# Designs tried in a protein design run: designed miniproteins, single chains, continued (3). Part 81

Each design is a single chain, and the fold is of that chain. pLDDT is the mean over its residues in the fold that is shown.

## One batch from the design tools (miniprotein)

Design m10807
Fold by ESMFold2-Fast:
Structure m10807 (fold): chain A 83 residues (1-83)
Amino acid sequence: TNAVSALFKQYFKPGDGPPLTEEMKEELLAFAREYGESLGLPEEVIEEIVREVDKFLDSLMGKPLDLEKAKKFIKTAIELAAS
């Protein structure tokens, strides 16, 4: 939890990208699920990662977000959970 939050803060800086929409959030959550599934992670591990990402994105709704940095963060979080 704490490591995921720290990584998210590292990748997301204020002032970059378009305002986060519900559609963008859904895309990022779908990306997280697909990436976790591609690595063969158990569903319970994927659900934990997606839940943490979802909670953090909720705090950023309507604020500028770099979508590519968000995807990099998600990949890193999933890789850490896999190790």
Scores: mean pLDDT 73

Design m10808
Fold by ESMFold2-Fast:
Structure m10808 (fold): chain A 107 residues (1-107)
Amino acid sequence: LPKEVLLELSEASVYLMAAILYYKLGDYELAARYAELAARAFKEAAEEAKKAKDKEALREVLAEGRAIRELIEDLLADPRASEELKERLRRIKEELEKLIKELEELL
């Protein structure tokens, strides 16, 4: 992978792992905050992958975006998460899904 893609993708992965950990610990607010950070790092990785014009990089970034989406969907389905938190997560998911679709169209 290009170095710039690898750096941003690694950051997204670390934030996703933190989000999963806090979700398992029942800390929905921290889980959502780290999911948001993961989505932002994913967006940066996606922009670098587009610039690199590297299909392998695009596939790796797309896989990470899908994993982040899955966590957000789990949080949205959890009745223990507040409606205020779910509204925030829905906004993040909308932006994430748009970018995932853009990456899929490049493959």
Scores: mean pLDDT 89

Design m10809
Fold by ESMFold2-Fast:
Structure m10809 (fold): chain A 61 residues (1-61)
Amino acid sequence: SLTEQQIQDAIDEVEKIAGRPLTDEQREAVRRALESTHAHGGDLESTSRVLGLYFREHPDA
């Protein structure tokens, strides 16, 4: 699985792209999405970008 440092760095990037702090629920959603992406050999940077853009457009998600 991903290290805690890798998860925290990705959450920080998602917050930067979203332009605001994430809620605890959103942070957990990011963690789960990153672990799923990693488990399936996907690109973590692409996942972080997509989530950041999503939370920017949907702040109440």
Scores: mean pLDDT 84

Design m10810
Fold by ESMFold2-Fast:
Structure m10810 (fold): chain A 59 residues (1-59)
Amino acid sequence: DYTNDEIAKYLAKKYNLDDSKKVFVLGDVNISFRTYIGDDFIFITKEELEKIKEEMKKE
């Protein structure tokens, strides 16, 4: 129910990053505890996306 924009803003606030970056969800990648930060995108796995959503709910 969270948009990529909302997740990107949450991660930008948490890591003090540029909030213009977009979230790109990677499929079938077993890196459940890491987030990639690229030039234009924050790369996350589907499992990390769900963990981030749960973290946002607890905030």
Scores: mean pLDDT 57

Design m10811
Fold by ESMFold2-Fast:
Structure m10811 (fold): chain A 68 residues (1-68)
Amino acid sequence: SKIEEIAKELLKIEGIGEVSAYTLARLIVNKASDNQIKAAGNALLALGASEESVKKAIELMKEQLAKL
């Protein structure tokens, strides 16, 4: 599924766990807004992901959203 494809790409990022990857993949498939993407980045930081990992995750989320 598209959710599984996006989640697998997010899982390649250090500090992004399986639950987070699938939650974010669902947000992207449901056409998440810029505010929702920003909130997702803040949530990843709160869960202990590094600023570098969060930056990579946000860029990947934006790229995947643009492809839908």
Scores: mean pLDDT 84

Design m10812
Fold by ESMFold2-Fast:
Structure m10812 (fold): chain A 111 residues (1-111)
Amino acid sequence: MDMAELLARAREKAAADPELAEIVEKLRGPEAEELILTKDENGNSILHNAARSGDAEVVALLLDELAKDPELLELAMRIVNNEGLNAVEVAEKAGKEEAVDVLTTFAARAK
């Protein structure tokens, strides 16, 4: 996977999407852990929802910011939803192969 090109496209997407830009700014600041621990009505974190969407650029952008704090990245990758699934398993269940590849690439970097 060409992660450099994927991340370049992801950053262009964030520049054009104020909601995504706000999420990225929160991940860079003191709200990062709270954002990662926040769950919707199905128990899905922001990373679960990005993984299920299959938007590999959004997944890569979130993980690139989380990877700046290895403990926070590991926490984000370990969180399970109400089905007991982590973000990788959610992407696999949804058939989102490119998102799975991005998630597993960053999971390997977490240690």
Scores: mean pLDDT 81

Design m10813
Fold by ESMFold2-Fast:
Structure m10813 (fold): chain A 119 residues (1-119)
Amino acid sequence: SAGLERVRKHAEEIAEKLGLPEDVKKMIVDAAESVYLILREVQDDETAEKRAIAISELLAEFVKKAIDEYGLTLEQVKRLIEAVVLAVKFAVLLEPNISTEDLVAFVKRVAERELERLK
């Protein structure tokens, strides 16, 4: 879909702008697609696209910090990404009417907790 292509391109552009390695960039793009597909099952396409983009931006920033400040391995970065994707899935399953602000805030808290656990 056009929305999926826009989410992928946005995730690629953010990862590139942050100077992330190609393997990490691919993981961020794949995660952004997964988030969009999860959100699309519960929300309209436009809302799903907007939220997937916001979450991919947040994820890319946490991954950048994980690599640059904590020296995390590719496997640890993968765990952080998986935790964020699962957080989105659980949030929308438990609270289908969750606001964009509350969803992003919840995902940020999960990412912060997982990063603290992995360091």
Scores: mean pLDDT 89

Design m10814
Fold by ESMFold2-Fast:
Structure m10814 (fold): chain A 82 residues (1-82)
Amino acid sequence: SEEQKEKIRKKLVELGIPEELAKEFADNIRVTFGLNDEQLEKFVKAIEEAKDLDELARMLTNIDPERGLLYALAVKLLKEGK
């Protein structure tokens, strides 16, 4: 829903992700990662509960282990760009 997208966007910005990337992520999260409804619910909860990008990457890796290395790499690149 639009309410869920806005919630995700705000939290990602709070965690340090640039506004434009946070918006695109929130708008396309289901499609980008090929998530089913259960996985999407877990991703949203992880985003809401994470205190920082490192914790978010760890939580996402627990939900989607096959992409764990990509989540860790993305966090490192975001930190280097900050």
Scores: mean pLDDT 76

Design m10815
Fold by ESMFold2-Fast:
Structure m10815 (fold): chain A 86 residues (1-86)
Amino acid sequence: IDEEEVKDALLRMGLSIERTTRPPSASELRQEADFYIKMGELAEELGEYELAAKAYARASQLYAQAGDLAKAAEAQARSDELAAKA
């Protein structure tokens, strides 16, 4: 009980320090990028082209940081196209 509380506190402190001092993992970056792609798709459906362009631009940066340069290039191209419509 007491030992488990100490272990949980250390794990939470470790995760907090890791998030502060280390960049996110490649899998976390890809998951976040996928979320921004979905946001961009929804914004595009609503006619919010400026918001859609920004969402795709953010996804492109996250895919590039994760090492997925092909998806980064695709997201950037979508961002540029939608920015032209805004």
Scores: mean pLDDT 74

Design m10816
Fold by ESMFold2-Fast:
Structure m10816 (fold): chain A 97 residues (1-97)
Amino acid sequence: MEELLDELVELEVEILKKYVENEDISELRKRGLELEREFRKLVEEEGLSREELLRLAIRAAERKLELLSKYDEPFFQEVRAKLEEELAALEEELARL
């Protein structure tokens, strides 16, 4: 589960990097959809609780912020700002449980 999530996050960061570089991302997007489907299947099969799902989402957001922290281009600053907002929302949802 966590390993698959880490792979998905790393792939998402690579897609963003290639997108900014104006490179073809079609194969990476296809791989991302395959990983997303596999992750969703595992979530359904394991019967994860809302709390467990929120903790995984928080982990993914934190890992993505870590990977994006080394990029200073304006595009990545905007992506990080949005991701920090999403992380705050996830943490608020977890705190309400």
Scores: mean pLDDT 82

Design m10817
Fold by ESMFold2-Fast:
Structure m10817 (fold): chain A 107 residues (1-107)
Amino acid sequence: EKARELLRQKKYEEAIKVLEEEIKKDPTNARAYALLASAYRLLGETEKADEYYQKAVEIDPRFKEIDEADKIVFSNGFALTVYIDKLLQGKSREEAALEAYKEYLKR
């Protein structure tokens, strides 16, 4: 995704522009709202970041699970190992985190 690449390059203002265009074309794009929240947080616009993240969760409740999954994945060695394995299988960050969290819950 173009916006994700811009965020990786720390081009936050360009990423915001791309993401705002995506949201204008598809207001149901929860991922675009979540990435927009990340960009605003990195710019220090915390209040705006929280608003966009909340919007992402309202559109796609899986983003709430992703937040909880990330919390477990980065605090638990087993979950982190599963997360890395899923990333190596070519899964997206969100898919890897959710699958790692799901495997953690089976224990």
Scores: mean pLDDT 73

Design m10818
Fold by ESMFold2-Fast:
Structure m10818 (fold): chain A 67 residues (1-67)
Amino acid sequence: SNEKIVEEIKSITDPNEKLAKIFNYLKSGKKITEEMEKIIREILGTDKKVTSYDEFLDLVEEVARKA
């Protein structure tokens, strides 16, 4: 359930652990819901759209390069 994974991610305090959880979930072929997109944007500090696993990976790499 997307609701369950979202709640689990919200319970994690470390941003890197949140991203790892999202990565593993999306790698399994799950769709990015609107709520999950919002959480990803909050963690990465971006307003960019994230609708696919590939877009998620590109965005994580972009944020890491700018840090």
Scores: mean pLDDT 79

Design m10819
Fold by ESMFold2-Fast:
Structure m10819 (fold): chain A 62 residues (1-62)
Amino acid sequence: MREVLEKADKDGDGYLTPEEVARAAEELGLNGTAVRIHVLLQGKERLTIDEAVELLKELDER
């Protein structure tokens, strides 16, 4: 999971947009729409790689 998210961070700034996290989730076979909704409900504009890993683990059950 982390490596996919690190590749989604194309700017290398350590932050991911909800769209980048959703795309990474889709590459892992997870529901990208669920990721977008979850992030939107949290009111976040960007996530750190660690926050994104935790989110994907919660959806995929690690």
Scores: mean pLDDT 72

Design m10820
Fold by ESMFold2-Fast:
Formats: structure tokens, sequence, C-alpha cells
Structure m10820 (fold): chain A 51 residues (1-51)
């Protein structure tokens, strides 16, 4: 991915879009703020764009 992203997005919405099933630990890891939403910074850290 270059930089195609739609944020902010909820953790549940993120999982739904990717078709993933996350446990509580994985959800907590993704949602560093504990807000239940993924900010642009959090999403970018989950999907590094470095090459």
Amino acid sequence: MTHTVKLPISVADFVRILGLKLNDDAIDFIDRDGDGEISAEEFLRLVPSAV
C-alpha cells in the first residue's frame, strides 16, 4: 500500500474490512490509546510503508 487509507476507523470496522478475527490481546495491541478507534498514526504503525 502506498498511502490509501480511510481514517479514523474503529477497531471493529478495521477487523471487518480486513476479514480478520482478533482476540482481546490483539485488539489492545492495535488500539494503543484504548479508545476503540485507530488513528492514522496507529494504522501506519500496523502497516509499515518502509521499503
Scores: mean pLDDT 59

Design m10821
Fold by ESMFold2-Fast:
Structure m10821 (fold): chain A 63 residues (1-63)
Amino acid sequence: LADVYEELAKEYLKEGRIATAYFYLGLAYAAAGNFEKALEYLERAVELGEERAKGALEYIKEM
């Protein structure tokens, strides 16, 4: 699962869709158990306008 999110992030980075790429990087780190980096990338995704990252961020913070 983490590998799928990492590949999606790379594709969106190539397309210049940085907010979406950071969202998928955050999901990849969360799936790998690295919640510190997951929160970092999800917060950046929210700042760049990726609203889906807000839900993921809230879910991880409640752990």
Scores: mean pLDDT 80

Design m10822
Fold by ESMFold2-Fast:
Structure m10822 (fold): chain A 75 residues (1-75)
Amino acid sequence: AAAAAEAAYDAKIEAIAAQLREQGRQVGLSDADIDRIVGLVTDVMRLRREDPEKAAARAREAAAEIRALLEAAAA
């Protein structure tokens, strides 16, 4: 039961990563920027399961980094 729940969560992370890559390509982000955003989001999601307090701090850092990438892409 626990192993099946973990596998389902990992599958959800992969599905979100695939969706983010597709959306990033549709709005004209570079592959490098897409990979960075996907990495930041998936790292936070994985960390949240293990250490929610560290995940919250990492999410704040990730949000700032994603904003900087989007601002640079818009310029």
Scores: mean pLDDT 80

Design m10823
Fold by ESMFold2-Fast:
Structure m10823 (fold): chain A 75 residues (1-75)
Amino acid sequence: LPEVLERLRARTEPLVPEYEAALAAGDAERIEAIRREMLRAARDLLAEAAADPSLSPELKEQLRKQVARLEEELA
């Protein structure tokens, strides 16, 4: 799991300055686009982690629930 969280952080950190700029400009379309990109990155990385056979069943269940929540947010 630490590797997944590190990858998620690395993927989302470059988006922070863009998100801040969009907020300052009041660019609702850009804000939404960045948010959705972050949610998709999180969903994909957590889904990969949930498929990892080395993880405990308890952790896999937690990851699957989190993926389902992200999928609802993206719908």
Scores: mean pLDDT 78

Design m10824
Fold by ESMFold2-Fast:
Structure m10824 (fold): chain A 72 residues (1-72)
Amino acid sequence: SDLPRELLARHAGLLVAVRAGEEAEAAGDYASAIRHYQAAVDLLRSEPVLSPEVRAAIARLEARIAELRKRL
């Protein structure tokens, strides 16, 4: 995972969502990968204040979702 370890530790389910997305992507299931990465973004957006680190993590996941959408 390209996400900071502390960020993964703060959000129960973030690591699960990112790994599920990576597994779906590796299997060529881009629709499922997008859903899992979107769940990870939604968890990060639930923070009361979006720090630069959280915003960078969201941007990275959204860029990955955008690339996968090109394959649908």
Scores: mean pLDDT 83

Design m10825
Fold by ESMFold2-Fast:
Structure m10825 (fold): chain A 75 residues (1-75)
Amino acid sequence: TRLVRVRAKFLKTGEEYELTVEVAPDGSARGVEGPEIIESFEGLWVRDPEGNEVIYGKATLKSGEVVDVELTPVP
């Protein structure tokens, strides 16, 4: 298990936030630190069609809304 700093882009709105995710050896990822608008995040570390590493998942907002997000690792 490792901590990774990522940039979250909300696919529907295009808004971006930075957060820290915990990535397990199986590639599962969860949010551990981030902006207060995000209640929780769960996703999976995968390679995109271009060969880049990306985390796809769902963020639950404090409003209770669930949104699809793409997380890109920050170098």
Scores: mean pLDDT 74

Design m10826
Fold by ESMFold2-Fast:
Structure m10826 (fold): chain A 86 residues (1-86)
Amino acid sequence: MKLDVEAYLARAEAVLAANGLELTPERRRILETLASADRPLTQAELVERTGLSRSTVSRILTELLSLGLVRPVRLPGNRLGYEAVA
């Protein structure tokens, strides 16, 4: 589902700030990529699309999952995907 990317980023920045976190360029890139996607993305696809390292993507995904900004989605072939929560 295509989200209003700017509205999602504004909400994400507020949630991050409430938890003592900054909307860093790396966090923004992952959030923007997920919000712009029309389907759930795997961690490998996020690495490819953002140009960030696997460790950076993994760390940020863990943070975003804990904040309820992103949710896990089971994909065909026993794969795990992620999508933005509006």
Scores: mean pLDDT 84

Design m10827
Fold by ESMFold2-Fast:
Structure m10827 (fold): chain A 78 residues (1-78)
Amino acid sequence: APSPLEALRAAAEELLQDAERNNFPADVIARMRRLLEETLRYAEEFLRTGDQSAREKARQKLRELGELYLEALAQLNA
């Protein structure tokens, strides 16, 4: 079975591919990619160290990604 980080990375790559397929603006895709990489980095740190600060940062970046994705979808469907 894939590790939790491998599963999260695979889901992240699928989300980026969906954004590209749906013709999201290049700057939005770049921002999503940055937020995904930051989420993965903090999630890895949390899994390695148990640091609750890393967990909170990962959760915050994931929320920011979700908000950006929904805003981009709303703009495309306007």
Scores: mean pLDDT 82

Design m10828
Fold by ESMFold2-Fast:
Structure m10828 (fold): chain A 77 residues (1-77)
Amino acid sequence: MVKIKEYRGELPEELKAKAVYLYIKEGLSFAEIGERLGVSPATVSRIVKEYQDDLKSGKISVEEFNNKLEELVEKSE
């Protein structure tokens, strides 16, 4: 478990998009997503919660997020 990526409050948009995509579109658990992205399940949970907070605050819409999600995952190399 020595290669788990940790974030101290600032998360890359690309990582957030991938985690939310896998959770919403693929229906994967936090543990499965963490394994695929090389982060802890707690980090995945934090990312998904941040997305839900953004939706609740009106910072992003479902439509706007879906467009941004497609762009971010398409740019992942």
Scores: mean pLDDT 67

Design m10829
Fold by ESMFold2-Fast:
Structure m10829 (fold): chain A 77 residues (1-77)
Amino acid sequence: VKEESEKLVDEITKLAEEAVENPQKRDEYLEKIAELIKKLFSLNKNLLSLPTDEQARKIAERILDFVEARKKREEAA
């Protein structure tokens, strides 16, 4: 379970970085990241509710915003 969740987090991070580099494909990456987020939540046996499609997309967008902000900081350093 933990190893699978770590793989999903790594995949989400990689897709987010690729989305920042390819803004024209941002929507495609958002959908893929949202699917991985839903899968990640399904691995948590103690979770009382799963995120909706809209909530998963919102989380994906926040991840993209975070990765974009991080990249801007790295370019400024």
Scores: mean pLDDT 74

Design m10830
Fold by ESMFold2-Fast:
Structure m10830 (fold): chain A 79 residues (1-79)
Amino acid sequence: SRREQLIARLEAIKAELEALVAQNELSPEEREGVARFLADMDALIELIREGKISVQTAEQAVKFAEEALARFREYVAQR
């Protein structure tokens, strides 16, 4: 279903973030920021799974998460 596809996309973003954290030395502040982002994504996955959020809103939130990951990837690459 569309909801399952959105959840899969969020899980892929989480996996890439966890890999970036494992492959790079992060400051305590950066590590805390990533931990908060991962927690927010877990909450979003639950909202989508429980049907507590519309598909349209979920799609916008997933797009925002993908854009945030892309910016973090660029940030890490420039260090």
Scores: mean pLDDT 87

Design m10831
Fold by ESMFold2-Fast:
Structure m10831 (fold): chain A 86 residues (1-86)
Amino acid sequence: SAEEVAKEIVDLLLKPNENFLLAATVAGYVLVSKKTSPELKEALRKAFEEAGVSERFIENVEKLGKRTIELYGERELSVEDLRLAL
């Protein structure tokens, strides 16, 4: 579900390891892309709030997402696409 994918992204971000950059890029893309579902955006924002991350951290993640769209273009990403990527 969108809620499960959002929690997995946040968990990967809070455990900096080999998956950190992927999780940060995916989170940023989800937050800023117009092609991401509203349900997934809301679930991710709620997961960040529940994790107690700073607004500065969220802003940096959003900047990464904007840069990713600028470099690689904007694609539709479903909850299923994200589950397969994570």
Scores: mean pLDDT 77

Design m10832
Fold by ESMFold2-Fast:
Structure m10832 (fold): chain A 65 residues (1-65)
Amino acid sequence: SLSQQARQGTIQRALQELKKKGLLDQFLKSTEEDKRAEIIVDATYKDSFSEDFSRTAARGHLRQQ
C-alpha cells in the first residue's frame, strides 16, 4: 500500500543517514527497539531529512519491521 511504501522510504533514508554518520554498525548491533529508535533520531533529526520523522515516528516505523 502507499502507507507501506512511505514507511519503507522513511526507513531507507534513515539507514542511509546512519551510514553517512558511521552509526549503521551501532544500529545493527542494537537489539532493543528503543536503542535503535534513539540512534535513528540522532541521525535523522540533525539532518532534517524528513520533517515528519520524530522519535515517536521512529519507534513506530521500527516496530512494524
Scores: mean pLDDT 54

Design m10833
Fold by ESMFold2-Fast:
Structure m10833 (fold): chain A 86 residues (1-86)
Amino acid sequence: RSKINTAKSLIEKGRYDEAIKVLEAIAKEYDGKKYKEVKDIMPELLYYLGVAYEKSGKKALARSLYKAVVTFFPKTKYAEEAKKKL
């Protein structure tokens, strides 16, 4: 979660490409993990990766990530936030 806070700070500073790299590195650490191992971090991670892509102009990638949060993590506050983006 502290690594996601670093990415949030980068987004606030307009450093979207660096935020994307940080978030993608975290996502790679959880690639192939079981749902129970990722369910607490994944909705927040995917939501902020979507925000970073959207702010960098990669709107199609952002939309795909927001849809993933709503589809796979529907009972989270990040699914509610992602739904507002769709």
Scores: mean pLDDT 80

Design m10834
Fold by ESMFold2-Fast:
Structure m10834 (fold): chain A 92 residues (1-92)
Amino acid sequence: SAKEALIEGLRTAKADLEAERENLDPELADEALEELEEAIRAAEAGDWEKAAEEAGEAAGHAARARGESEEQVEAAKAYARALTLKAGEAAK
């Protein structure tokens, strides 16, 4: 299902970020990890608005932790939010 695929994707993103954490800005990486956990919990609960918000914020903090530009940060946030909302609509 779209819900299962999204939750798996969020868990993969969290695992990837944890694996690379030592090479990232630790404060931003930790914020992104916390936000990914919030997104996973919200998605499991069917709270797609909260899941999208948390996934977007996580993607933004992860991009900043990797030293990406502000334009890339905003693009990452928008993409993650839109993808999560689309998965939520497919899960209804």
Scores: mean pLDDT 87

Design m10835
Fold by ESMFold2-Fast:
Structure m10835 (fold): chain A 107 residues (1-107)
Amino acid sequence: PPRRPTEEELRRAVELAEKGVKHAEMAIQAAKSGNYDEAAKHAREAGSYVALAATLLGDDELQRKAIEHARKAVEAAKSGNYDEAIQHAEELKKVAEEILKRARERL
């Protein structure tokens, strides 16, 4: 069973998840513009914020999903596969939004 987070950890998870959503959106926009360096950079930053937020929430599954989608988005962007990079960045954004919702519901 997942560890029960404190109110302070939930507030921090909200802050980190919001940053994760923002960076995932920037990764999607960069990929749509064909800017692979910016897409990879923002996907990596989004992955870090979202994975940490999931850890604070005590959700190992969301943490693993964040890491996997961030990794695949970065790899796709570096390979010039912008459609795949967009797909994985959108999935990463969904993970961030799920964390944000769950953390806010517990506050």
Scores: mean pLDDT 88

Design m10836
Fold by ESMFold2-Fast:
Structure m10836 (fold): chain A 78 residues (1-78)
Amino acid sequence: MNVEEARKKIEEARRYIDLAGSARTIDEVNRHFERAMRLLDEALRLGRDDPELREEAERLRRDAQFTKARRIEILARE
């Protein structure tokens, strides 16, 4: 079922967003962020017909971008 598959991608993306937010190097932040974004793109494709899943995935995309920017800013100050 596309909805259930999309949900699994969203949960995997959440894990990579968390990893990006706690990463110790800019390279690790970027690697985890890229994985999260790919998973969210797949979830958006699979859940295209589900407005709630699309809204959640788009919200997580914004959260991922914010988490990446914030973590890189912290690491770049060191």
Scores: mean pLDDT 84

Design m10837
Fold by ESMFold2-Fast:
Structure m10837 (fold): chain A 74 residues (1-74)
Amino acid sequence: SMEEEREKLIEEFEKLKEEAEELLAKSTDPGKRAVLGAMIGEIEEAIEDIKKGKTSIEEAKKALKNARKALEEI
């Protein structure tokens, strides 16, 4: 169902946030810390938007894919 798909997207974003927070905790480079901090903020906003019904499933999936790619390139 679309509701189950939203719940799965929230779980995937929360997992990605935890990965970004672990990288931030290990990083001393100010530029890398700034990028990771911004990503964490964007992920938190995406989770809230999904919870409040402010974003489509399609847009949320695109945002998740883009965020994962960005994190892999750090």
Scores: mean pLDDT 87

Design m10838
Fold by ESMFold2-Fast:
Structure m10838 (fold): chain A 68 residues (1-68)
Amino acid sequence: DELEKELKEKLELIKKYLEENNDKETFEKKYELWEKMIELFLKALNSEDKKEQEELRKKMEELAKELE
């Protein structure tokens, strides 16, 4: 839960950066992708199944490409 708290704090910093450096439409899309990324990352960390962790990592990689 400490890691989840830290990631949420970093997400707030990312939100502020995106909001100040992008138009509203681009900001909303990128912020939604970052939220999904963090959610998948937390699921991967809490999973004890190595195969599930690999599948979640692949989904995060796909989202990272959308952020570019």
Scores: mean pLDDT 77

Design m10839
Fold by ESMFold2-Fast:
Structure m10839 (fold): chain A 97 residues (1-97)
Amino acid sequence: MTKKEKITALAVAGAILVASTFVPGSDVKATLEAVRGIAEELLKMAQELGNEEGVKYAQKAIDIAREALESGRLTEEQAKEIRDNLLKAGQAIADAA
């Protein structure tokens, strides 16, 4: 698997996981912790590549996921923002890889 393929797979996986938080019976806390972990891995990759946009978008996803974990609630707006920021981070990092 290429570095670009790995980055894209991580970003897409994170986006799908966030969407799954609204499925009945889902463990929202466990899913958000997994999403935060994916965003943190993308952040490390962006930092290694010196990709300022990737760092910015990955950090936003981490901050929103952390806020949702601390509040014990995830709004549809927060989920959309996490998803959009993960996908933007993945795209920026993949383009630089």
Scores: mean pLDDT 81

Design m10840
Fold by ESMFold2-Fast:
Structure m10840 (fold): chain A 68 residues (1-68)
Amino acid sequence: MAPVAEFPEPPASPELRDEYLRRLGQAAQEVIDDLAAGKITPEEALRRLQDIARQLHEEAVRKEKALQ
């Protein structure tokens, strides 16, 4: 487990945080399944997970600001 927290903080809004975590979990499961099937390397899996987390966080932050 990497000690570096490169994942952005989840949204402060409980509803947006739940949606963010749910979507992140679904995307992470797909990446893990591909890794387990030997379709991608562990390095590629980590990179994809970080990219997905960043994308979802950017979406959530934009949505959260629209609610303020």
Scores: mean pLDDT 72

Design m10841
Fold by ESMFold2-Fast:
Structure m10841 (fold): chain A 84 residues (1-84)
Amino acid sequence: SEEDKKFILNAAKTILEAAEAVRQGRRDEAEILATFVYMQAALAKRAGLTEIAETLQRAADAVMSGNVEEAERLAKELIEKAKE
C-alpha cells in the first residue's frame, strides 16, 4: 500500500540520518534516532510487515554498534523494497 511505502521510506531516512550522526561523532543524536527506528520496527511487526521489522531492528542495532556501513546498506535495502 502507499501508506506502507511512505512508512518504509521515512524509516530508511531516519536510519540514514542516524548513520550520518555516527559518522560525525554525534553519538547522543544517533542513539535517539536508533531508538525511533526500534519503535518503527515494533510498529512494523504489529502491522504484519515482518521482513521490514527485522530489517529495521538490524539497522537500529547497526547504529547502536557504530556499524555505519551496515546501517546504510540496510537503509538502501528498505528504499529498494519501497520502490516495488
Scores: mean pLDDT 89

